# Designs tried in a protein design run: designed miniproteins, single chains, continued (2). Part 3

Each design is a single chain, and the fold is of that chain. pLDDT is the mean over its residues in the fold that is shown.

## One batch from the design tools (miniprotein)

Design m4076
Fold by ESMFold2-Fast:
Structure m4076 (fold): chain A 60 residues (1-60)
Amino acid sequence: SMDEIIEAANKADFKKLEELLSKIPKEKLSEVLNLLKEGTDLDEEKMKELEKFLKSLGAK
């Protein structure tokens, strides 16, 4: 589950990310964002896109 989220994020597969993240409670989306920051080698621009995407799903 978490490994699939990290892999989808590295591939910028937002459709798969949305499917995987829809199963996670909104209050845990901030924890997922922190794990993505630690577990992915994304540049600053791609990381900002992920942050905006997660915030659109209810991450704070």
Scores: mean pLDDT 72

Design m4078
Fold by ESMFold2-Fast:
Structure m4078 (fold): chain A 69 residues (1-69)
Amino acid sequence: SEAELEALAEEYRARLKENPEDAFAWFVLGAILAALGRDEEAAEYYRKALELNPDFEAARKALAALEAR
């Protein structure tokens, strides 16, 4: 449900406060936001993941899919 996705997003936001260099956590939070229809925020978080890990193919593909809309 959307409520479950919001709760999961809060967990990953808390994780990122402890470790803001966790590219995977930025990517997962982006994916959750995309699932919630919050595409602009999802794109920002995918870009953060790529800033931390430029070779992060999953984040690159996810960002490209959002930008192609």
Scores: mean pLDDT 86

Design m4079
Fold by ESMFold2-Fast:
Structure m4079 (fold): chain A 85 residues (1-85)
Amino acid sequence: MEEEIKELEKKIKEAKSIEELEEIRKEVEELREKLEKEYEEKMKKMKEENAPYREIFRELADYQDLLLQLRKLEKEIEKKIEELK
């Protein structure tokens, strides 16, 4: 996930057209959906396995951090699209 976010950041910087930015935006959206689904599956498993509070808290913190990073990428894409209009 972190490596994929870094690759998306690079693609945004290298993009030269609105079309390229819209394609990257779709990749960010798909990655966000994948992250949410994986997090829900992890949380369900952790609850079933009676995982300790510390482990649950760590997964939640990691998930929130990744969501924030993806949100930042979405804002960068929108800003760059507006600049190219």
Scores: mean pLDDT 81

Design m4080
Fold by ESMFold2-Fast:
Structure m4080 (fold): chain A 74 residues (1-74)
Amino acid sequence: STDAKINDVLGQAGQQLYQLRVDGAPQSQIQQVKDQTKAQLMALGVSEAEADKMIATLEKVVDHALAASAERRA
C-alpha cells in the first residue's frame, strides 16, 4: 500500500538523519537527505505541504531520540 511505502521512506530517512546528527555531519548532508525524502514522498502522491509537515515531524522525532540518548548527568 502507499501508506506502507510512505512509512518505509520515513523510517529510512529517520535512521539516516539520526546517524548524520550523531556523527556531526554538515548541514548540507542533512539537507540533502531531507530533499531526497521530500522528493520520494511527493513521488508517492504526497502533496508538498504534507511532505514538509511529515519531514518536520520526523526531525522532531530525531531530536527527541538524540535528547534521550544524550541525557546529561547533573
Scores: mean pLDDT 85

Design m4081
Fold by ESMFold2-Fast:
Structure m4081 (fold): chain A 77 residues (1-77)
Amino acid sequence: MDKEKAIEALRKGIEAVKNGDMDAAFQAALEALKLVPDNEEVREAFTLASSLRGVQNPTEEQKKKLIEAFERAIESI
């Protein structure tokens, strides 16, 4: 159950990144980390999302890297 909720949170995070909402992406990564705290890929996605928190106009490269981190986290769960 917690794994499925973590995957759902990360999928919502990907949609937030696509919309340029870095704060929503950070909150999604934080929720996933709370649900699967021992997952290394989720920790990496959280670290990247945290570094991009508050960025109002993220670049396409920043969005791509964060989406790829969230996708790797989903596949690891």
Scores: mean pLDDT 84

Design m4082
Fold by ESMFold2-Fast:
Structure m4082 (fold): chain A 67 residues (1-67)
Amino acid sequence: MDKKKKALEAIKAAREAARATGNPGVVEQVDMVIEQAEKSVKEGKYDEAIKLAELARRAAENFRAQQ
């Protein structure tokens, strides 16, 4: 399976989770982590990109759970 595609899908999921919070500060923080994940994709470090994107998604989901 194309690990690059999986990494890009994970990044998309993280962005969707951040948008779902409705909080601009959370969107900004998640976007910073996504920028790091996109850099990892450009460097061919797809497993690292997936882990970063999943971390960002989980952080956004945890923020929503506290509201």
Scores: mean pLDDT 81

Design m4083
Fold by ESMFold2-Fast:
Structure m4083 (fold): chain A 77 residues (1-77)
Amino acid sequence: GSHMALADKLEESAKRAEEFGLYQQAADSYEVAGDHYERAGDLERAAEWYNKASEAYEKAGDTVKAQEMRKKAEELR
């Protein structure tokens, strides 16, 4: 499916990064997945991925990016 195969690979990469404590890398992967769903017009899935990115950015200590991701998720509802 359009964008789904790439988003699936990004999810696997993010989960591996989280396993190694690489939360910034995990968050970046989740953000890219959200961007792919947003471009595909799947705003509900995009919001879910931006929320995952927000949580990972919070764990990384990047509060600015975490807030940006939450705002993106809210704007897509």
Scores: mean pLDDT 81

Design m4084
Fold by ESMFold2-Fast:
Structure m4084 (fold): chain A 96 residues (1-96)
Amino acid sequence: DVEEIKKKLDELVKEFEETLKNENDIEKIKEKSNEITDKVNELLSKIKDQEQRIELARYYGLKMAEVLAERVNKYMLENKRYDAIVSLEEVREAFK
């Protein structure tokens, strides 16, 4: 049932958002992010229609990325504004 899978995916996104709000340890955030990603992929693998599976993977992947980006951006702006700018430049350089 795709609707039940979507409901569980929405719950995992909310769990991820709540974890990011309550956790400041980057290693713990990384571990939880990997755990949630694995659960999302497991749920998506249960979708029999390949096109629908790809569409939902893109949708929920983007939602998780948005949640992570918002939390990281807010944390950096409030606590380490200067360090955040330097880190973003280093990330940008790494993609050259």
Scores: mean pLDDT 70

Design m4085
Fold by ESMFold2-Fast:
Structure m4085 (fold): chain A 69 residues (1-69)
Amino acid sequence: VSEKELEEEINEAMALMWVGIGRSLAKQGKLEEAIEAYEKALELAKKNNLKEELIKEIEKRLEEIKKQL
């Protein structure tokens, strides 16, 4: 495993971690904090050219939470 492959895995894992945090915060009713967590996930996903499917999923989650505000 190369350092570049590890970096890609770490960036994907970090994006997924922020998605998980955002989902947890949204379930607790902390909608503003949930939005911040999903925005961090989206930034990481776009900056590191992660899977388009993941980016679309994060964008959908953000839209759903913003509708609850």
Scores: mean pLDDT 81

Design m4086
Fold by ESMFold2-Fast:
Structure m4086 (fold): chain A 65 residues (1-65)
Amino acid sequence: SSAIEDIREKLRLWAKNTPSKEELLKEIEEMLEYLEEKLKENPSAKEWIDKLKEVLEEIKEEVKK
């Protein structure tokens, strides 16, 4: 969806402009943990949360390069 693509682009821009690779990876891990917690609270949000997790994992792999 257009919303997911907008989030992906904004996260890539944030990653590119973040000086600390270690801090960036830590923040991505914290966001992933937050999404897992939210999924436990609201299982009906699974489809949206899974899409957000996919985007965060993609950005994480790009940062690790």
Scores: mean pLDDT 80

Design m4087
Fold by ESMFold2-Fast:
Structure m4087 (fold): chain A 63 residues (1-63)
Amino acid sequence: SDELLKEYQELLRKTAEEKGLSVEELGKIIEKELGLSSNEIVGRLMQGDEELFEKIKKILESL
């Protein structure tokens, strides 16, 4: 969903600032941990994959 994708993008920005990383670097960490490309992550979030979003939050919390 548009809303879930926007929440993801905002979470990336906030976490990047907090951890002293770029949004691009943070995105690559998520890609590696999930074994998914950026396009696959975006596509799944646009489909409303809330389980994926929860996994992403857990990854970011572990940094």
Scores: mean pLDDT 85

Design m4088
Fold by ESMFold2-Fast:
Structure m4088 (fold): chain A 61 residues (1-61)
Amino acid sequence: EEEEKRREEAKKRRKDALIEFVELLKKLGLLKEEVAEKVIKLIEEGRYEEAEKLIAEEVEK
C-alpha cells in the first residue's frame, strides 16, 4: 500500500531531526566531534536507539 512510502518519509524526518540535534550538542560543546560522527553514522544506518544511547552516555560526562 501507499502507506509504505509514508513510513519511509517519516523515517527521513526523524533522521534529519536527530542529526540536527547532534549538531546542536556539538556546537554547545556537550558532544565531542569524534563521538558526533559515530552517532551520525548510526543514524544513517537507522540504528536510532544506539545513537541516542551514545549521546546520553557522552553528555553525562
Scores: mean pLDDT 75

Design m4089
Fold by ESMFold2-Fast:
Structure m4089 (fold): chain A 66 residues (1-66)
Amino acid sequence: PSITELLRAAAERLGISEETALEVLGRFLQLAVDRALGEPRLSEAEAEALVARANALAAAIDAVAA
């Protein structure tokens, strides 16, 4: 399956749109870059919430890929 197919299936499993899943991935990548550069743009609580959403999406992708 393509990455787009996996993202769609994972988003459906989580009850979110494919667009929302892509936004979560984009924001998580931005967080990773900000951390690598030592530039805190999000509060600890906001970063934790985003990481939790990204982990939920990753778990859903793993489940649909199995």
Scores: mean pLDDT 80

Design m4090
Fold by ESMFold2-Fast:
Structure m4090 (fold): chain A 114 residues (1-114)
Amino acid sequence: MTTEEIAREIERVLNDYLAGKITLEEAADRFAEIIDSAKTKEQLIEAVKYVLAAIERLRQTKGFEEALKFADLLIEKIRPTHPEVAEVLRRAVELLEQGKPFDEVLREAISRLK
């Protein structure tokens, strides 16, 4: 999957969920598939950037409890194949829960994956 395809698919999945076309678990499964499709470290970093942006958008539209449920489902699905990414996402969610600004959380997450 190209970087452009990763961004497009993450946005499509999030929009499908927000439109009520798929369940939260189906959205998490599709996000996990997108992460698993990353062939390079650069593609993996870009996938994580768009995943975090989607979690933030979900928090803004449906609240933090829904965003946390989504993040928990996604983290458990990717942990067997991408344990380092799972840890980065868990840490990012903890920082968002603590009220850290999204831009700061995103910068820390990307730094951990470089």
Scores: mean pLDDT 85

Design m4091
Fold by ESMFold2-Fast:
Structure m4091 (fold): chain A 68 residues (1-68)
Amino acid sequence: SERFKRLEEESRKHFESLPEERKETLSEIGEKLREIGDGLDKGIAEAKELLAKGGSREEAMEIMRKHT
């Protein structure tokens, strides 16, 4: 907990010390990574639901491919 909070504070200070252009670039990369993560999370949720209903591994893989 304390180590995580310290790491967050260090990361925040490092980010605040960066030039504005670098902050914008990092923010854009972060947003793209979040979009990829959201797609993956949706794919995982749909694949889990399919498998829980007795679907095949191949069908689950197709769902993952659609969302990634």
Scores: mean pLDDT 73

Design m4092
Fold by ESMFold2-Fast:
Structure m4092 (fold): chain A 67 residues (1-67)
Amino acid sequence: GDEKRKKILELIGEILRLIGEILDIERKLEDPSLSEEEKKELEEEKKKLEKELEELKKELDELEKEL
């Protein structure tokens, strides 16, 4: 079967979702009306999402090597 291809597509979907969330946070961070506390919270959230994105990218790389 194409189980590995399905897993790759699912990982790509998750990666794109995380990229979208990171970009949304980056756009919010450009708002000059944000407090320092709000900026810090958004930066911490972005770092968490970037870590999750790196983990998914590693999983994708491992699956590609198995093809």
Scores: mean pLDDT 82

Design m4093
Fold by ESMFold2-Fast:
Structure m4093 (fold): chain A 67 residues (1-67)
Amino acid sequence: KEEVDQARQRAVDLIAEAKGKVPEEVLTEAIQHLIRGEKAYREGNYEEALEHYQRAVDILEEALAKL
């Protein structure tokens, strides 16, 4: 669970960092993954939640690296 909580926090922090810096479409895709991760987390599916949080992180890290 700690790994999922860490990934969740990283996704939230990166979304805040990326606002105004990356294209709106990219930010929207990352937020959609965060939302899906939050749903899985609430259902106790931590493995699925981790995958979604990690995807949001990957999308944002790649977009920020292209700046």
Scores: mean pLDDT 84

Design m4094
Fold by ESMFold2-Fast:
Order: structure tokens, then C-alpha cells, then sequence
Structure m4094 (fold): chain A 72 residues (1-72)
């Protein structure tokens, strides 16, 4: 449904936004804040996957995207 696709997209965007905040915290040397934001990113990545047509494949891809964003 359009609503489920929109929900998945919203959670995917939040996952990437939190991954960017985790990277910013790491660049500042704030490991505790980075861990909190990384955990939020993973949570939203999982929620986006649950709303998708292929949750397992989507979870693997979403987590890879979060890790790639943090490593930039």
C-alpha cells in the first residue's frame, strides 16, 4: 500500500539522518553520542525493513547503507 511504502521511506530517511549525526559525533570524538545516534539509525533501518515487501533483504541493505554513511 502507499501508506506502508511511505512509512518505510520515512524510517529509511530517519536511519540515514541518524547515521549522519553519528558520523558528526565521531568526528568530534564523542563516542557516547555517536553510539546513541547509531542505535537510533539501526532502529529506524529495522522499522523501514518491517514495512517493506522483502524485510530480510531490505534489512541487510538498510544496515549496509547506515554503516556506509557512518564511515564517510
Amino acid sequence: SNAMAALAQSHRQLAIDYAKKAREALEKGDKETAELYFNKAVYHAAQAAWASADPDATLRQNVADVIAEVKK
Scores: mean pLDDT 86

Design m4096
Fold by ESMFold2-Fast:
Structure m4096 (fold): chain A 63 residues (1-63)
Amino acid sequence: MELSKTEEEILRLRFDKRLSQREVAEKLGRSQSTVSRRLRRMEERFGLSAEELYVERLREELQ
């Protein structure tokens, strides 16, 4: 699974750190709408939910 550094950081903050979209946006110096749009584009690109993308990334790191 090919993710940009920003996409990886969004998934990590959202699902590993359990931050809200607002808190993720604050950490990245971005708007909440930008974070929301990035998550939706990732889901559309891979055909998986953002949570499922995070799980698949963890599986890749364990290999």
Scores: mean pLDDT 79

Design m4097
Fold by ESMFold2-Fast:
Structure m4097 (fold): chain A 68 residues (1-68)
Amino acid sequence: MSVSERLSAALARIEEDPEGARATLAEVAPDMDEVSLVALATALSIYKRRHPEATEIIAAIEEALARA
């Protein structure tokens, strides 16, 4: 499965399995190029604005990406 496919699957599962989504994104992040990381960070920022209840989970994902 490609990085893009794993990202799409993880993002789709944020509401159903937030910890699984976080773990998948943290695993994939070190293998992502800079453009993909910026795109993901932007998507997470937009998601956080539309779903404030997910803010804590999204913040954890953003922290994992910053450490990649």
Scores: mean pLDDT 69

Design m4098
Fold by ESMFold2-Fast:
Structure m4098 (fold): chain A 68 residues (1-68)
Amino acid sequence: SAKGEQAVKFAEAAYKQAKMMGDDEVAREAEELYKQAKRFYENGDDDKAVELAKKAVELAVEAAKKKL
């Protein structure tokens, strides 16, 4: 569905942002969440994909705020 596809894109964006910030720990965690979100989306579990994507975005946002 469109919701699951958008969730995967948001998780990918969060991972890329964490990498650009140079936060290797957050980047690694966001990457794992992105990969899990993508897997659930491919298996038709959009709700789980959204949940995992939200967690990836929250990690990236919290890391960015801490470095400001």
Scores: mean pLDDT 82

Design m4099
Fold by ESMFold2-Fast:
Structure m4099 (fold): chain A 76 residues (1-76)
Amino acid sequence: MEEDQEAVRRLREAMEEVVKAREEAKKLGDEESAKKIEEVYEEMERRMGESPDVREMARVAEEAAKKSKEVLEQGK
C-alpha cells in the first residue's frame, strides 16, 4: 500500500500545482496562459477518468503540472 499512498500524495500535489498555476496566471492578468492551463486541467481530468489506477492518475497529473509550469514560464 506504500505505492498507493505515494501515488495519492503525488496526485494531490500535482493537481494543486495545476490549480495554483491557473490562479497565478489570472492574478498576473495573463488570460492566454490561464486559458491554456485551463485546457491542460480539462485534459488531465479526462485522462484521469480513463486511468485504471491511481498510479496512472498521478502520472497524468504530474505531466499536467509540468506543462502548466511551462506555460506560465513561457507566457512571460
Scores: mean pLDDT 79

Design m4100
Fold by ESMFold2-Fast:
Structure m4100 (fold): chain A 55 residues (1-55)
Amino acid sequence: MPDGALGPDAARALAEDHADDVDATVAAMQERQGVSEADAERIRAAVRAAAAEAA
């Protein structure tokens, strides 16, 4: 099921809105939505990639 992955635009919005607290935001998503650790790592990687492109 593709429900565990954020799109690039959603990852970019997360990086912009929560640059200082992205890890806390991802942890809250894991707790709230039951996101797996593998999906959480993909979300963190996507957010980091979006932040690197913005820099």
Scores: mean pLDDT 63

Design m4101
Fold by ESMFold2-Fast:
Structure m4101 (fold): chain A 77 residues (1-77)
Amino acid sequence: NAVATALAEVDRLVKEGQEAYEKGDIEKLEHILKRLETLKRSVEAAAPVLDPQATAEVLRRIDEAIKLVKEGLEKAK
């Protein structure tokens, strides 16, 4: 299931992002941001064939994760 796979990937990236932020690993945070942006584009491209409610929840979680990583990067600079 593409939605379940996307949710699992967001959870993994958020955990990796928190660890990178705690270590001050800016390069890893930038890499995680790129992966989240790529995931968002993939979900958006698949949206017409996915369940609308589940897709909206995945996109919401991706957007929250992107915001968190961007805030972490701004504070680390």
Scores: mean pLDDT 82

Design m4102
Fold by ESMFold2-Fast:
Structure m4102 (fold): chain A 55 residues (1-55)
Amino acid sequence: MEREVTEAMGRIALAVAKHMPGVDPELMRRLAERFRSLGDDRGAEELLEVMEERL
């Protein structure tokens, strides 16, 4: 259940990051670290990977 929620939230964050003209990479990294602190390494990696697509 938590994995499904993390995936859904990840997809939303990824979509927002892709469509936003400029996303602060520092903010995205903080979000990824928070996901890791909660034990959601996959969600953190997915956020960082999509951020890389924008970089």
Scores: mean pLDDT 62

Design m4103
Fold by ESMFold2-Fast:
Structure m4103 (fold): chain A 97 residues (1-97)
Amino acid sequence: SRKLRIEELGALALMYISIGLQLLKKGDGKGAAEAAELTKKVVERLGEESGLKEEIEEALKLLEEAKKAAEEGDFEKAEEKLREAGEVVARAVERAL
């Protein structure tokens, strides 16, 4: 089912975002950046399955900003951008139902 694949990809993306947020709390900027990159790959697949171009482009931009902030040691900005990306992913999954 396309709907099941969209739900599974959305859940996986939110799981990687949660991992990234936990890594930031531990001071692991490199790990958080890797989590953001893994989330980007899942979100690209969500885009292919959902066809939601605008929401997917917004989420990918936020994840790239989170990755750069984590790599630069700006953990407050990285956390903000990861949380915003999670909200966009959740919205995209709801619209794709």
Scores: mean pLDDT 89

Design m4104
Fold by ESMFold2-Fast:
Structure m4104 (fold): chain A 70 residues (1-70)
Amino acid sequence: ATAEEFLKAGKGAYNAGDYQTAIAAYRKALELDPNNAEAWYNLGLAYEKIGKTDEAKKYFDKAKEINPNL
């Protein structure tokens, strides 16, 4: 499986409301490509949905560090 495949799987899970599955998939994408700003940003969105706002901010900051246009 590729980082892009895990990112797509994570987006699918997120859209279905399965935030834990989305988090697991985004983490797998980041294991393969740690510089994927979109995966960091989407990980932040999933953490916001489960009420972990401090962790979400950390992941958004990482995404913006990689891609300042986010």
Scores: mean pLDDT 88

Design m4105
Fold by ESMFold2-Fast:
Structure m4105 (fold): chain A 74 residues (1-74)
Amino acid sequence: MKARNRALIEELVAEIAAEFGLDADATAQLLDHLLRTLEDASEEEIKAFMERVRATLGRVPDSRAAARALAEEL
């Protein structure tokens, strides 16, 4: 993975974790999953994917259940 893309994913995951109140375990699972899934993705693809993550989290009232739903959909 390109170092700049990894830093972007880490920054966007931190923003989402703060926005949706994800616990440390959910944040770590999301970060690990996205780093693997987006290994070869472009910056534009990463940003588009993170918007889908936000949409998924916005549909689920429980952030823990949302993290699980993301793992099942991705």
Scores: mean pLDDT 72

Design m4106
Fold by ESMFold2-Fast:
Structure m4106 (fold): chain A 72 residues (1-72)
Amino acid sequence: KEEEKLKKEYRDEVNRLVALTIERIGLEYQLELAKERGDEAAVARYNQQLADTDKEIAEVEKRLKEIEEKLK
């Protein structure tokens, strides 16, 4: 049944969102430490990694919304 497949896909996307959220928190912490020590190169790297992570989070959120609409 398609509903069980969608529920599994939803769970997998939720797990991915959780992992990306944890990664984002770690990157924000590292960014603050880099700013405190004046490490401009590290600040640039962490800003880029945060931008990439935010893009992936947006993609996962879009997929979750699509699955939610199919489950209704």
Scores: mean pLDDT 86

Design m4107
Fold by ESMFold2-Fast:
Structure m4107 (fold): chain A 56 residues (1-56)
Amino acid sequence: SAAEKEKQRERVLKSLEEALRNKDKVTALVGLKEAEEAGVLSEEEIKEYRERISKL
Protein backbone atom coordinates (compact mmCIF):
# COMPACT_ATOMS: atom_id res chain seq x y z
CA SER A 1 0.00 0.00 0.00
CA ALA A 2 1.01 3.64 -0.41
CA ALA A 3 1.00 4.15 3.37
CA GLU A 4 3.32 1.18 3.94
CA LYS A 5 5.70 2.40 1.20
CA GLU A 6 5.76 5.88 2.78
CA LYS A 7 6.56 4.41 6.22
CA GLN A 8 9.34 2.30 4.65
CA ARG A 9 10.71 5.45 2.95
CA GLU A 10 10.65 7.35 6.28
CA ARG A 11 12.51 4.56 8.11
CA VAL A 12 15.10 4.27 5.32
CA LEU A 13 15.72 8.05 5.26
CA LYS A 14 16.09 8.12 9.06
CA SER A 15 18.60 5.23 8.98
CA LEU A 16 20.62 6.82 6.14
CA GLU A 17 20.77 10.21 7.90
CA GLU A 18 21.86 8.48 11.15
CA ALA A 19 24.63 6.56 9.34
CA LEU A 20 25.82 9.78 7.66
CA ARG A 21 25.77 11.64 11.01
CA ASN A 22 27.87 8.83 12.55
CA LYS A 23 30.34 8.86 9.58
CA ASP A 24 29.56 5.15 9.11
CA LYS A 25 30.30 4.77 5.39
CA VAL A 26 29.70 0.99 5.29
CA THR A 27 26.29 1.21 6.99
CA ALA A 28 25.34 4.17 4.76
CA LEU A 29 26.28 2.24 1.58
CA VAL A 30 24.27 -0.82 2.72
CA GLY A 31 21.29 1.41 3.58
CA LEU A 32 21.44 3.16 0.20
CA LYS A 33 21.52 -0.19 -1.64
CA GLU A 34 18.48 -1.41 0.34
CA ALA A 35 16.63 1.85 -0.39
CA GLU A 36 17.42 1.57 -4.13
CA GLU A 37 16.25 -2.08 -4.23
CA ALA A 38 13.03 -1.17 -2.34
CA GLY A 39 12.34 1.65 -4.82
CA VAL A 40 11.55 4.18 -2.07
CA LEU A 41 14.01 6.87 -3.26
CA SER A 42 14.04 8.85 -6.51
CA GLU A 43 17.03 8.69 -8.88
CA GLU A 44 17.97 12.23 -7.81
CA GLU A 45 17.86 11.31 -4.10
CA ILE A 46 20.04 8.23 -4.73
CA LYS A 47 22.60 10.40 -6.57
CA GLU A 48 22.61 12.97 -3.72
CA TYR A 49 23.13 10.26 -1.08
CA ARG A 50 25.93 8.65 -3.12
CA GLU A 51 27.70 12.03 -3.26
CA ARG A 52 27.28 12.60 0.49
CA ILE A 53 28.56 9.09 1.31
CA SER A 54 31.56 9.49 -1.04
CA LYS A 55 32.64 12.55 1.01
CA LEU A 56 32.81 10.55 4.25
Scores: mean pLDDT 83

Design m4108
Fold by ESMFold2-Fast:
Structure m4108 (fold): chain A 75 residues (1-75)
Amino acid sequence: MAAELRRIAEEALARGRAMADKLLAAGAISEEEREELLRLAEEAAAAIAAGDFERAAALNAEIVERGQAAVARWQ
């Protein structure tokens, strides 16, 4: 179980980084916003690895809200 949670956390973090990098490359977010999204993704990954799915869900909701706000501002 712990090894599976760690793998899920690593995959989630990798996806978060790739998305943040794409948003930065597109000009949808600033470098500061990218760093904030990465920090949230790292915290969410740590929560998944610890089995704290409520915290992971809350952090993911914040990431989604920040991403949507950035896209709305860019468009």
Scores: mean pLDDT 79

Design m4109
Fold by ESMFold2-Fast:
Structure m4109 (fold): chain A 73 residues (1-73)
Amino acid sequence: SKEELLKKIEEILKEAEELEAPEEELEQMRKLAEEAKERLEKGTVRDEILAQMLVLSMSGEVFVLRRQKERAA
């Protein structure tokens, strides 16, 4: 749902901040978050799918940040 996606966006951003991501990476993630939120506000099926894709992309970025913090290749 829209509410679940919005909650997930906030959780991802919080995790990135807790991982002490560089400011440039945080800015990129915030831009993705804003685009996802804008798409969810438009409310079309296409926009909802694209918002889900943006959330998946953000999840991938946090996964990379977590692995870098752990020094896992």
Scores: mean pLDDT 82

Design m4110
Fold by ESMFold2-Fast:
Structure m4110 (fold): chain A 80 residues (1-80)
Amino acid sequence: SKEEELIEEVRKLVEEAGEILQKALDEGKITPEEAKELGDKILELALKAIEALRNGDFEEAEKYLKKLKELVEEVKKKAA
């Protein structure tokens, strides 16, 4: 279903971001404070996307998913 597909996409983005943040922390590329701030923002967007999906608002869910993807790209840039 579209709900299951979007939930899986959110899950994969959160996992990817978590791995990138942990590696960046381990390599000294970001501070613990930056990692917490970015992690908190990622979780907030993920929770909003999942809430929209549970309410049947696929348009709102896709908007939050887009914002989540954009934040993951920012995390990748910080980790580079």
Scores: mean pLDDT 86

Design m4111
Fold by ESMFold2-Fast:
Structure m4111 (fold): chain A 73 residues (1-73)
Amino acid sequence: SLRDRQEALIQQARQQIDELTRQAEELEEKGRELLEQGNVEEAKELYEQAEELRKQKEEVMDQMVAELQALGL
């Protein structure tokens, strides 16, 4: 049904968003620990990786919206 397809798309997007959010938060936490240890350069690399994951999260959200609109929702 239409509702089943909507629910499946939202669940798939939520799983991807949750995974990307978790990975970004883990990198940001590790970056914070590295900053506390004075490892500024390595911390910067982790923060840049986290930012890239947050951009991927936005792309997943945009794709979900587009797919829901295609279903007439």
Scores: mean pLDDT 86

Design m4112
Fold by ESMFold2-Fast:
Structure m4112 (fold): chain A 59 residues (1-59)
Amino acid sequence: GPTLAVATEDYEGKTPEHLSIKKGDILEILEEIGKHWWVVRLLSTGEVGIVPKSKIEVL
């Protein structure tokens, strides 16, 4: 099944490839890119983008 995570902090995506998230958002982890970043899907909107690992917790 999908690997789910929760946003632990707000994050403002500053580029088109980055996703803006709010604390408490539920995310699906799609891919790890490098040591510090994930590609995720925001479940409420279906939007896909890059977020920092430090702002999410895997469920």
Scores: mean pLDDT 86

Design m4113
Fold by ESMFold2-Fast:
Structure m4113 (fold): chain A 60 residues (1-60)
Amino acid sequence: DLQRRIDSLEATIRALEELEPVLEELARTGPDPEQYRANLRLRPEVLESLRAELERLRAE
C-alpha cells in the first residue's frame, strides 16, 4: 500500500514536471501567454507540496 502510494505520487510529479517546459514554451510563443504565465507562477507551490508529501511517505 505505502509503495503504491509512493509510486503513484512519483508518477504524478514526473508528469507535472514534464509539462513545465511545454508550458514555458507556450508562455513565450503560444496564443494565450498570460494564462500560461499565471499557471507557471502557481506551479512551483503545487510541486513543492507534492514533493513534501512524497518525502513524508518515504520517511514512513
Scores: mean pLDDT 78

